# Designed miniproteins, single chains, continued (2), part 86

Each design is a single chain, and the fold is of that chain. pLDDT is the mean over its residues in the fold that is shown.

## One batch from the design tools (miniprotein)

Design m7175
Fold by ESMFold2-Fast:
Structure m7175 (fold): chain A 59 residues (1-59)
Amino acid sequence: SPLERRLAELQAEHDKLEAELQEALKNNAPQEEIDKIQERLRETSRRLLEVQLQIAAAR
């Protein structure tokens, strides 16, 4: 399913961003960079919810 593929892609992106956030925090990255990663994480979480709702609707 295209939606299931999109869900997998968004899960992978979310996991990658979580790892990038942990690395940035460990390396004492600038707050601007941390904020940018956190914003991307929030956007990815929103898209994950949207795709999950679309999968439920396509039942």
Scores: mean pLDDT 86

Design m7176
Fold by ESMFold2-Fast:
Structure m7176 (fold): chain A 69 residues (1-69)
Amino acid sequence: SAMAKEEFNKRMEELERQALRHYLQGDYAGAIAVLEEALKLAEESGADQSVIDSIRRGIAQLRALLAAA
């Protein structure tokens, strides 16, 4: 439903803001954990493959930064 999609979008935006805050603090492990939560929510909600791929790319980029630190 439109309301279920709105609630999903609001939760995803909140998780994106939380991940960004961790990232800006240099807490890449914390940012990854939040994005993994977002990935699980997207998969469970049947989100488009483009959304899932975008989150996976973000996790991979953060893991590369963590490994380089």
Scores: mean pLDDT 87

Design m7177
Fold by ESMFold2-Fast:
Structure m7177 (fold): chain A 62 residues (1-62)
Amino acid sequence: GELLLRVAMHEMGLSEEQLATIREVVERNPDLSLEEQARIVSEKTGLSVETARGAIRAVRLS
């Protein structure tokens, strides 16, 4: 899991801080849909909703 997540982070141009925020949103909001989690991540990190959606998928697979 961790190696795949690090590769995805590098390919998406994510910072360690942005990755930590994505993990927190996924962990604290497990009952929310991918779209709802992506919106929260976008608001907190400044990433586009599309980029946030991809990053959340990568985190969920790790």
Scores: mean pLDDT 77

Design m7178
Fold by ESMFold2-Fast:
Structure m7178 (fold): chain A 76 residues (1-76)
Amino acid sequence: ARAAEIRAFAARLQALAAEDPVAAARLKAETVELPADLPPEAQARWREELVRAVASGLEGAREAQERAREIVEAVA
């Protein structure tokens, strides 16, 4: 069930990204759970950077995703 829901969401997100990549990035930014101990300013900047990366270019969005993973690994 969980895996099917995740795949369905990913498929919908990809379809939305093809039609409106900025809206897809905004939806993803709003649904991402950030660590509760991050200050509100850091959380806001994180979400804004994700949206900006997609708005500036789809290739930039991929690099932002990879950078996000590196940050998570660095604090884990």
Scores: mean pLDDT 64

Design m7179
Fold by ESMFold2-Fast:
Structure m7179 (fold): chain A 55 residues (1-55)
Amino acid sequence: MSRDEIEKEEIAAMAMMLGWVSGKTEEARETVERIEKAKSAEEARKILDEFKASL
C-alpha cells in the first residue's frame, strides 16, 4: 500500500471522528467517500479542511 493510501485512511478516520463529536455523522460519511475518491493525500487533506470549516 502506498504512502498516499495510508494517509488517506488516516484522514478518513479523522473525518469520521470529527463528525461523531460534532453530531454530523452523515456529513462525515459523505466526506469519507470524497476522501476515498481523492487522487492524492494532499487532495484528501483539502477535503478534510473543507469539512472542518463546515463544522
Scores: mean pLDDT 80

Design m7180
Fold by ESMFold2-Fast:
Structure m7180 (fold): chain A 80 residues (1-80)
Amino acid sequence: MKSPVEIWREIVEAADKLRDFIRKNFPDVPQALQDVAALSLALELLSRGEKVDPNDPKIQARLKELLEELQRTREKLLAS
């Protein structure tokens, strides 16, 4: 079984990889939403034992979906 320190390291590394990918490919997305999307997806993938690879088309599709959902929610809150 993985130690708590090892699990924490995996979460941080996964989130950092996703953040770098978002920053390069979706620079117009606010940094706070980039951070939320990266962490949420990293936790989702790691909880399922899936590898966090930003070059995987399946992961890219899920990330785009999550970013669009977060932006839509933000726009509704700002419009009201």
Scores: mean pLDDT 79

Design m7181
Fold by ESMFold2-Fast:
Structure m7181 (fold): chain A 80 residues (1-80)
Amino acid sequence: SRLEFMKEILEMIYEKKDAKEIADKMLSFRAKIHKKELSEEEYEKFIELVEKELKEWEETNKLSLEELKKELEELSKLLE
């Protein structure tokens, strides 16, 4: 499900996986839905965007990564 995927991505961020690994995971989920691959240029831009967004998200949001993970786990339990 989308919620389980979001939880998995947040777990990767919490474990401080690099932006490329996170981007690859996001793209693998996208490929299951759309089955369209990105060009090399689009792929590089996507990795750069993920890295930038991770830094901006960490600096600007009011929730800690741990708090966001807990919120997603609670939402996931409601859908069981």
Scores: mean pLDDT 65

Design m7182
Fold by ESMFold2-Fast:
Structure m7182 (fold): chain A 62 residues (1-62)
Amino acid sequence: GGGPLGKGKKAFENGDYETAVKYYEEWLKTHPDDKEAWRLLGEAYRKLGQTEKADEYFKKAE
């Protein structure tokens, strides 16, 4: 993949959760109905210790 979602996933796999958040948020600006991307954003925030933000984004993934 060549889009922000693919770049975010690669950053997450490499442990770069701050970069993953940046790319997932960029993707979600144009794809706000992508529930899987909201879940991935929640997981990235959880890895950063931002558990309250993670919970909010997991709810958007439902």
Scores: mean pLDDT 86

Design m7183
Fold by ESMFold2-Fast:
Structure m7183 (fold): chain A 59 residues (1-59)
Amino acid sequence: GKEILEKIGEILRIIGEMTDLERQIEEAKKEGNQKKIEELEKKLKELQSKRESLMKELE
């Protein structure tokens, strides 16, 4: 139904945002900015939790 398509769209968007954050984390690691790494990893974890929640609702 519409709900399934909406959740799939959200999951795809989250995956894109996670990929961008992973790139930013890699850059921060090269800079040695530990605080920035921690902040970006926290955001990545939040997006991953959101993605997993949406995936569970599709099961």
Scores: mean pLDDT 83

Design m7184
Fold by ESMFold2-Fast:
Formats: structure tokens, C-alpha cells, sequence
Structure m7184 (fold): chain A 71 residues (1-71)
């Protein structure tokens, strides 16, 4: 979980800098780690990918942050 938390923090910093592609990369990596750890289901990872593909990167980051705080 610590690695996924660091990736979410990196995604938040990338968003502050306007680097959407880097933010998307960090979100995808964090989601994969959380899936492997059983914190996210396959369906939840698919929803995050849909948010990223739709340009809703901030929503995806917020969703991962909330899930980490609840884990």
C-alpha cells in the first residue's frame, strides 16, 4: 500500500504541474498495485481507466486517494 500511496502523491504533483500524461501513468500504476493487494476490484480498475480515457484525471486521483484512506 505504501508504494501505491507514493504513486498517488506523484500523480497529484503531476496534476499541479499540468502534466496529465504523467499523472495518468502514476494513476494506472497505483491502481495495478492496489488491485494486486485486493484493495481494488477488476471493475474498480476498469472504472479508473474509463475516467482516465475521458480526461477525468482529477476524478481518478480522488477516487484512488479515498480508497487508500479507507484501506
Amino acid sequence: VEEAKKLVEEAEEALKKGDLEKAKEYVRRAAEILKEQGVLSDDEVALIEQLLDSGKVEEAVRGLRKKLEEA
Scores: mean pLDDT 80

Design m7185
Fold by ESMFold2-Fast:
Structure m7185 (fold): chain A 65 residues (1-65)
Amino acid sequence: THLQLGQQAYSAGDNQSAADHYRLEAQRLAAQGQPQRAQALLAKAANLLGDDEAMLEHSGRANRL
């Protein structure tokens, strides 16, 4: 899964690939009706790329549910 690939990339120190895989998994989760999990993964992706504003927005939406 993209989640597993993202975790592997993160462990290898590849934050860009990890963020890309987390975003793809988030799209899949949103399509399956799991918006809270999708927003949590988008927050992780934003955090890895240093996008604090996007990270806070996605974390807020995840915690709302």
Scores: mean pLDDT 76

Design m7186
Fold by ESMFold2-Fast:
Structure m7186 (fold): chain A 69 residues (1-69)
Amino acid sequence: MEVQLRAMEHELRELSKILSDEELIKEAVRMALSALKKGVPLEEIERVLRKVLPEEIAKRAIEELRKRL
């Protein structure tokens, strides 16, 4: 679990330097859904998204993720 969250954190940090806001949101949601399917709690996923993404992007990614639950 922790290793998966740390990998997602690192990848999102690197992608935030090269992707547009819309592409970054799409990738964040894709990674979050993958982590959920592997048994990572939603609360931990939301915590990582808020930690690594700009506030406005994290909020939009979390809203999109919750719509798919």
Scores: mean pLDDT 81

Design m7187
Fold by ESMFold2-Fast:
Structure m7187 (fold): chain A 84 residues (1-84)
Amino acid sequence: MMLSVEEAKEVIERAQPETQKYLDELLELYSEEGFEATLERTLAEVRALMREAGVAEADIERGLAAVRATLERMKPYFDAVSSS
């Protein structure tokens, strides 16, 4: 299910401290190394999680394609947060 940028911000604000810390680390990485480095780190972590869950490799690649597309749609959010 897709969230609006405003809904995503509300979810982030209400997230547990550990989730907020992880998001802060991703935003810092984005600010220092850019979108591609942040994307690669996220995809690597999702791939590891899916493999641990026993997901088939073909389904992992489909899932990673969906995650990539979602992050590309969220790039304006990262740009807005990192530009202050």
Scores: mean pLDDT 68

Design m7188
Fold by ESMFold2-Fast:
Structure m7188 (fold): chain A 58 residues (1-58)
Amino acid sequence: MKPDPRVLEAAIELFKEKGISELTLDEVAERAGVTREQVLEAFGSKEGLIKEVLKKLQ
């Protein structure tokens, strides 16, 4: 499964604004213009999403 780049970009923006502890799947979905269900399909979990964000910010 390929991660949706819009979801990853939204997560990176939220991380920059609020930090990792405030990052939620619902807020990422709203910012990306997708459903929470689509975020879960792309990343599997909140931990999976955070891992991909950190991988891009290295």
Scores: mean pLDDT 76

Design m7189
Fold by ESMFold2-Fast:
Structure m7189 (fold): chain A 72 residues (1-72)
Amino acid sequence: VKSGDKEVSESVLEEMKKAAEKEGIEFVQGTEVDEKTYAITGDAYGDMTKIGAIIKEAKKNGYKKIVYEKPL
């Protein structure tokens, strides 16, 4: 029986990535941050509602990427 052995973090990250892509922003795991990259802080970890707001804010400010330092 292999039920529940799947990576739930990958599914959540994929959902966040698609939400960012709708706004024209790339969502990736990484530590490199520049003037066109937005870094997610601890207050937004694991909260899809806050991530959605961050994506819209990044788009408004001309950011090209959103990076997530820690895996979900």
Scores: mean pLDDT 63

Design m7190
Fold by ESMFold2-Fast:
Order: sequence, then C-alpha cells, then structure tokens
Structure m7190 (fold): chain A 69 residues (1-69)
Amino acid sequence: MVLDKESAIELLEEAKKEFGEEVTAEQLLEFLLRRGVPEVQARALVHELVKRFGERIPLSEAIELLRNV
C-alpha cells in the first residue's frame, strides 16, 4: 500500500489521540508499523518529519504541513 496524504493525516491524528501533542520519531515509527504501514513508507514519512521538526515531532504542526503539500 502506498501511504497517501489523506491516510498519513488520519494516522497522525490517531497518534495525537494516543500520545498527545508530541511524539518521538521512534514512537511514531512503531505506531505506523503497528497500524500496518509498510516499513519503507513508515520510515520515509518519519524521516521527512524528523528532517523538518527534529526527533520530537509536534503532531498538529506535522498534520498542517501534510495538508499543505
């Protein structure tokens, strides 16, 4: 499955419900893998968010970023 923008946003909103406003890169990666996202796509998404925000990812800002691409 290719992780599209809408699916990525939905998953980040679910992560926000589970972890609160911020997650570590490791927590987000484990969450995505647990939700059935293929490893290559999960790592790609986490890598792009880490590149923008660092190791601690603000989920509301990450969601807004994805909405604007």
Scores: mean pLDDT 83

Design m7191
Fold by ESMFold2-Fast:
Structure m7191 (fold): chain A 78 residues (1-78)
Amino acid sequence: SNEEIAKKLVEIVKDKNLDPEKFIEHIKDIHKKYKNGTPLIYIISGSTYLDGSLIGEIVKMSEEELNEVIKLFKKLYK
């Protein structure tokens, strides 16, 4: 679910002591690259914080679903 994905993203940010705003920008960049035709394998190989399964879930989202996940992430990060 979108809530479970948001929870996983919050856990990664907290566990690795990342900047949450920069992490959101990174998630948006991954999604944008895939929608613009970047092959999934190149997105996976270029990512240091996300496993391929989680990247796969993010890139399959619609813009609306991604915005919901980001909203849930911001709510859960507090």
Scores: mean pLDDT 83

Design m7192
Fold by ESMFold2-Fast:
Structure m7192 (fold): chain A 78 residues (1-78)
Amino acid sequence: MEVEVTKADGSVVRIEVEEGMSARELLERIEKATGEVGALGAIAAAVLDIAGEPVTEEDARFLAKAHEKGLEIDAKYA
């Protein structure tokens, strides 16, 4: 499956989510594809990893949104 991630400049990138992928692996793929790193995305991935299950489609969308919102917060308060 694919998840869409909106970059800080408003552009959208599509990230392929592989079956059995962990939240950490997906976050690393998002960060590599976007060139962006945010604290909220890292926290969200850590919480999903504690559950110990592979990323679902809903988990992938949640992680993408946490990354996007983390960058918005960082931009406002940096």
Scores: mean pLDDT 76

Design m7194
Fold by ESMFold2-Fast:
Structure m7194 (fold): chain A 58 residues (1-58)
Amino acid sequence: MSLLQQLQQAMDQTTAASLQLIKLIRDNSDQSQIEQAQAQVSALNKQVVELWQQVRAS
């Protein structure tokens, strides 16, 4: 069940990063901080998709 644990962790990290991005946008933070958070969310979403594909292939 290592893949399911990794998927859950990646989903939790994606949720946390998404909430941080929303907070940065709400607070009118620097564009560089918003872009950094957007990049992090995108990277985590890609990781979730890759892990989900591995779970489906197993």
Scores: mean pLDDT 82

Design m7195
Fold by ESMFold2-Fast:
Structure m7195 (fold): chain A 78 residues (1-78)
Amino acid sequence: GDRELYELVMSSASSLVSSGNSSFSNGDYSSAADNYQKASDTLRKGADASTDPEISEKLRKKSDELKKKADEIRKIGS
C-alpha cells in the first residue's frame, strides 16, 4: 500500500542523499547535485504514485527541498 511505497521510496532516496552528502564533503559538487536531484525525482515519483494525501504531501515536500539543494549546488558549480 501507500505506506510500503513511502518506505521504499524513502529508503531509495536516503541512499542517494548519502551519496550526495559524501560527494559534497569531498568538493564534488557536480556529483552531489546529481545525487540530490535523483533523490528528489525518486520522491516526486513516489508522491505522484501515492493515493494517500498525507504521504503524497510528505514526499512532495522532501522532493522540493532536495531539488532546491541540487539547484543551489549546481549554481555554485556554474
Scores: mean pLDDT 85

Design m7196
Fold by ESMFold2-Fast:
Structure m7196 (fold): chain A 72 residues (1-72)
Amino acid sequence: SQEELEKARKELLELAKESETMEEVVLVAAASVYLSGAEYAQSLGKQQEAEELFKKAKEVIEEAKKLIEEKK
């Protein structure tokens, strides 16, 4: 849904501010590409493609979040 996309975008922006290493930046960038793709696919009415891209975005967001949180 649109609300879920907006929530993911907000979380990604927060993670971007906390990114310090090259690995963290690359994961945030990758998540941003998938999320932008999901938003674009949704705008075209391509629901299945939007869902697949959003799933990928969420997976990469979780990877970035875990890596950033592991800094302690």
Scores: mean pLDDT 82

Design m7197
Fold by ESMFold2-Fast:
Structure m7197 (fold): chain A 74 residues (1-74)
Amino acid sequence: SMEEEKEKIIEEIKKLAEEILKLAKQRNYSDEELEKLKKGLENLIETVEKSEDISEMRTYLGLLKGYKKELEAE
């Protein structure tokens, strides 16, 4: 169902947000940068949870996947 699809996207976004924060710490982000990133990710998750537009939700998912890949690159 559409609701099941939305739940899966939200769950994947939440997991990516946690992974991004861990990678940013490994990449020696400052405490100030980490705090801003954490708050930005929390706000993004809240926005996505309130969204009824699956295409918009998929766009945010794609952006987080891209950001994670950049942080993983040496």
Scores: mean pLDDT 84

Design m7198
Fold by ESMFold2-Fast:
Structure m7198 (fold): chain A 70 residues (1-70)
Amino acid sequence: SEEDRKEMIEILKRIFEEAKKHLSKEEQEVLEEGEKKAIELIKKGEPLEKIYKVMDETQEKIDEIREKKE
């Protein structure tokens, strides 16, 4: 429902804001792009599988940044 989508967006925003506190500026930029994409998918009513895929891809990009900064 519309209300369920609103609630999901609010939850994701809080999760991402908390995650940003533990990330570098470069990692935060990647997370912000992932957040934007996930929210757009939720607003369009796309399946949860697509949202999880965006979150996984975002995490992979952050992991790549961390590996290169060792």
Scores: mean pLDDT 79

Design m7199
Fold by ESMFold2-Fast:
Structure m7199 (fold): chain A 62 residues (1-62)
Amino acid sequence: DLLKQLGLALLREDPEAIELTKELLEKGEDLRSLLPVLEQLGITKDPEIAKLIEEYKKKHPE
């Protein structure tokens, strides 16, 4: 389960959390509940992740 792997990587502050976040966003997984944790760890400062989040928001405009 990629969501579980992301949760564990975030807890460990593992750099693999960046790659797991990209993969989950590319697959269309809803990561909005995890956004505060991603922001706290600076993962959303990655330009590729920021772009994927904006693309996700465009597909879910509510």
Scores: mean pLDDT 75

Design m7200
Fold by ESMFold2-Fast:
Structure m7200 (fold): chain A 81 residues (1-81)
Amino acid sequence: ERLAELARRQAEIYREKGDEANAWVFEGAAYLAEGKIDEAIKQFEKALEIDPDNPLAHRVLAEAYRKKGELEKAEEYFEKA
């Protein structure tokens, strides 16, 4: 819960700075901290719609898929990060 709170604060900071892609990344990180993996993946996908080459979004997607046990997908995203 505290990690989710910190991630949401970070998302707010990025949003205030106009960094929408990283704001979505940290919103997704908050969902990951809460164990809401599928919701986290949706937020990370939104970040990639804005910035397809965002290495942070690729890295956290890899972690999300690893937490789901989808190891092949996780490895693919790690290679893109």
Scores: mean pLDDT 82

Design m7201
Fold by ESMFold2-Fast:
Structure m7201 (fold): chain A 56 residues (1-56)
Amino acid sequence: SAAELMAQAAALRAEGDRAAAEGDLETSKRHYAEASRLAEQAGDLETAAALRALAE
């Protein structure tokens, strides 16, 4: 469901934030990219675009 996809995207976003705080930018960008893909599948294009920007 869209709700399940968004919950997974939020969890991946949190993991990306933790990796960034620890200085692991490669892991952070990977998690943000995965979160963006899930948000896009859920139909939340604004959240997907914001997460994609964080992955760059």
Scores: mean pLDDT 88

Design m7202
Fold by ESMFold2-Fast:
Structure m7202 (fold): chain A 82 residues (1-82)
Amino acid sequence: MDDEIRTALLIIRMAIAMKHKDAEGLAQVADEIVKEADKLSPEEIKTLLEAVRKGAEFARELGDEVSAQRMEDAAKQLEKKL
């Protein structure tokens, strides 16, 4: 229950960062997701992994390769938890 709400809030935070074109904010949320991955179900990790990958692509579209790479590294760490 609480974990499901927390996962939804993380997705909302990423959506807000995308709305504001905040690539660094997206990367910060991705780093938090990786740190908390051990508390998440495989289905939650899969959902957040897709969001992080989308965030990385968005950061590249903004020209922020550093934030994009951080999110790709986060995605690789999340894949290892599946």
Scores: mean pLDDT 82

Design m7203
Fold by ESMFold2-Fast:
Structure m7203 (fold): chain A 55 residues (1-55)
Amino acid sequence: TPALEAELARLSEEMVAIHRHIQENPDLSPAERAALEAEARALYDRMVALQEQLD
């Protein structure tokens, strides 16, 4: 559905923003990096769940 496709695009953009933040901030502590990676993982899991709704 168009609504699910729009949500997938939004989640993808959020993941790209997190990865860009990690790349642009080499001074991030291991704890800060782990927290950002956990956030990206949660977004990925949400995208997988939404893709199952499109199938």
Scores: mean pLDDT 83

Design m7204
Fold by ESMFold2-Fast:
Structure m7204 (fold): chain A 67 residues (1-67)
Amino acid sequence: MEKVIELLKQGIKNAFSKEDAEKAIEELEKKLKEGVSLADALQKALESIGVKVPKEIVEAIVEELEE
């Protein structure tokens, strides 16, 4: 799990501006701390910076990064 979260954070840092990446990572960490699933946390993190992704795509990204 921790490795997948680190890969997601790295992907966010590579895909977005430093400001947007920091905001998205903060939201991701917050949602994970609240007990939200990784896919739901990632979707909320992306929404926090104005990126709307269908849940099916977010779930596919998480599945690809697991193992």
Scores: mean pLDDT 78

Design m7205
Fold by ESMFold2-Fast:
Structure m7205 (fold): chain A 68 residues (1-68)
Amino acid sequence: SIKEKLEELKEELNKDPRIKAELVGEDTLVIESELDVVSIIGLALRIIGDYPDLEVKIEGNTITVSAK
């Protein structure tokens, strides 16, 4: 399910102390980080590649991941 994919992604990302990922409701993951802009773009591209049924939005240092 989408929720299971978001929970797995949340657990993986929270292993990096520079990243804080939090599940909002059952269908949205909000990722805040201390990463530079290039690293944020790289992370977003990896998420899209690994989870093709998820939508990724970047706003500054925040990445939002949700169902398409």
Scores: mean pLDDT 82

Design m7206
Fold by ESMFold2-Fast:
Structure m7206 (fold): chain A 61 residues (1-61)
Amino acid sequence: MPPDEKEIAASLGRMALSISRLMPDKKEAAEYLREMAEKLEKVAPEEAERLKKAAEELEES
């Protein structure tokens, strides 16, 4: 359980959120965040939850 892997996952999560905000299509941005969340759930489930929440906010709005 190396802490570096969780730190990297946190950084990737932040980048995914930034990228999603630059995407012109909200639905595409939400799908992107969900895909990233599924990949990160193996390493950092807490970061995956944050990305899922952001994707839901994009789809609900």
Scores: mean pLDDT 77

Design m7208
Fold by ESMFold2-Fast:
Structure m7208 (fold): chain A 62 residues (1-62)
Amino acid sequence: SKATSLYVAGGLHYVAGDYETAIELLEEALKIEPSPEVYRMLADAYEKAGKTEKAKEYREKA
């Protein structure tokens, strides 16, 4: 699905250290199909970007 493709792309950018692009892709995946996996990775990406409050918010949704 498009959501799965965006999740995979977001994960690749996350591993590469491109946290801003990872967040954009994961937020698009979330708009299409919310899932615990997307919430978790989005929380991790926000944490790596230094946005601790956003990371906590998304982690609570997972």
Scores: mean pLDDT 85

Design m7209
Fold by ESMFold2-Fast:
Structure m7209 (fold): chain A 60 residues (1-60)
Amino acid sequence: ALSPEVKELAELAETSALDAGLSEEDAKQLRDTALKAGKEKGLEAAKEEVAKLGEALGAK
């Protein structure tokens, strides 16, 4: 089962990406990455994967 903290991280990542002017596709990619990493590796891994992807997308 997905923890509430992982769900909140995914929602925050998507919302923050959209607020920063990233595309809907990039925002969804951040959300999906958080959910997948959270399910497979837990909250800390989800935070790290979102941070890495966010940096890569923001560097465009």
Scores: mean pLDDT 79

Design m7210
Fold by ESMFold2-Fast:
Order: sequence, then C-alpha cells, then structure tokens
Structure m7210 (fold): chain A 58 residues (1-58)
Amino acid sequence: SVEERRRQEEIDQNLLEEYQKAYIDALEMESVGKEEAEKFLNEKIRELVEQERRIQAE
C-alpha cells in the first residue's frame, strides 16, 4: 500500500541521516587515529542495522 511504502521511505531516510552523521564523526576521529575512526564507523553501522531489524521485527 501507499502507507507501507511511505513508512519504509521514512525508515530509509532516518537511517541515511544517521549514517551521514556517523561518517562525519568518523572523519573527525581520523585526525587522532585511522583505526579508531574505522572501528567507530563500523560499530555505528552495526547499531543502525540492528535498529532497523528490531523495528521490522516489532
């Protein structure tokens, strides 16, 4: 339905915004350590994926 499509679009938009924020944060951390920045970004991506999975399950 149109409403189901709109709901999925809202979820996708929110995840994109969170990903963009995490990317900016990781870039700032690059100044102090590339490995730390990569770890931070990977952890944030995993959190976002888990969040979407929980929303879909509930």
Scores: mean pLDDT 70

Design m7211
Fold by ESMFold2-Fast:
Structure m7211 (fold): chain A 75 residues (1-75)
Amino acid sequence: ARERALELVARGEEAFKQGDYETAAEHYREALALLPPDDPRRAGVLRNLAKAEAKLGKYDEAIQLFQEAAALERR
């Protein structure tokens, strides 16, 4: 599960780099579904998803995702 989640994060990062923000967001959401709730990588994936949502004009969703990532990092 973790290896597959990391592969999805890498694919999401490549899609984001190419300007395909919708595909990036899809890969990040699937990666989050595969990562355990306590995985330290979740905060980074939430931030990447927030950036993709912001690029798609979904600012309210992006703000919520950034806040969720920050809450995980403040543990």
Scores: mean pLDDT 84

Design m7212
Fold by ESMFold2-Fast:
Structure m7212 (fold): chain A 79 residues (1-79)
Amino acid sequence: SAEQQAFDAAKQYALSLGVPPDDADRLARLIVDAARRALAGDSEGFQRLADETLALGERAGIPRESVGEMLGRATEILA
């Protein structure tokens, strides 16, 4: 499914940046959910999930720009 492809892409990208598997899985789930909210026009839901994703990413040592790249790729796959 497109959702599985988006999840796998986000997870692999996070793992490539040295994120531990459990955090990579959580980041990938948040990324996919945020992208789905954006595509559904749920700006408030998107902003909440984006903020949570950025906070988790910062804790895991991921640059903000990389989180943006993950979101963009997931949105592209799901569109």
Scores: mean pLDDT 86

Design m7213
Fold by ESMFold2-Fast:
Structure m7213 (fold): chain A 69 residues (1-69)
Amino acid sequence: SEEYLNKGKELAKQGKLQEAINQYKKALSEDPSYAEAWQNLGDVLAQMGKDSAAEAARQRARQLDPTLP
């Protein structure tokens, strides 16, 4: 899970947003409770203009880990 999260973060930094989403989804398929992967998924979805999907992912992240921004 952490390997996919880190790959997604690097792809997002490169502007490869769809590839980043694919990596975050792989992280979440291994651990659906991975709050940081939900948070990063939400951030990339927001960058793509998918605001409702972004808010749903961020809300899921906050429900799993209330300390996340």
Scores: mean pLDDT 84

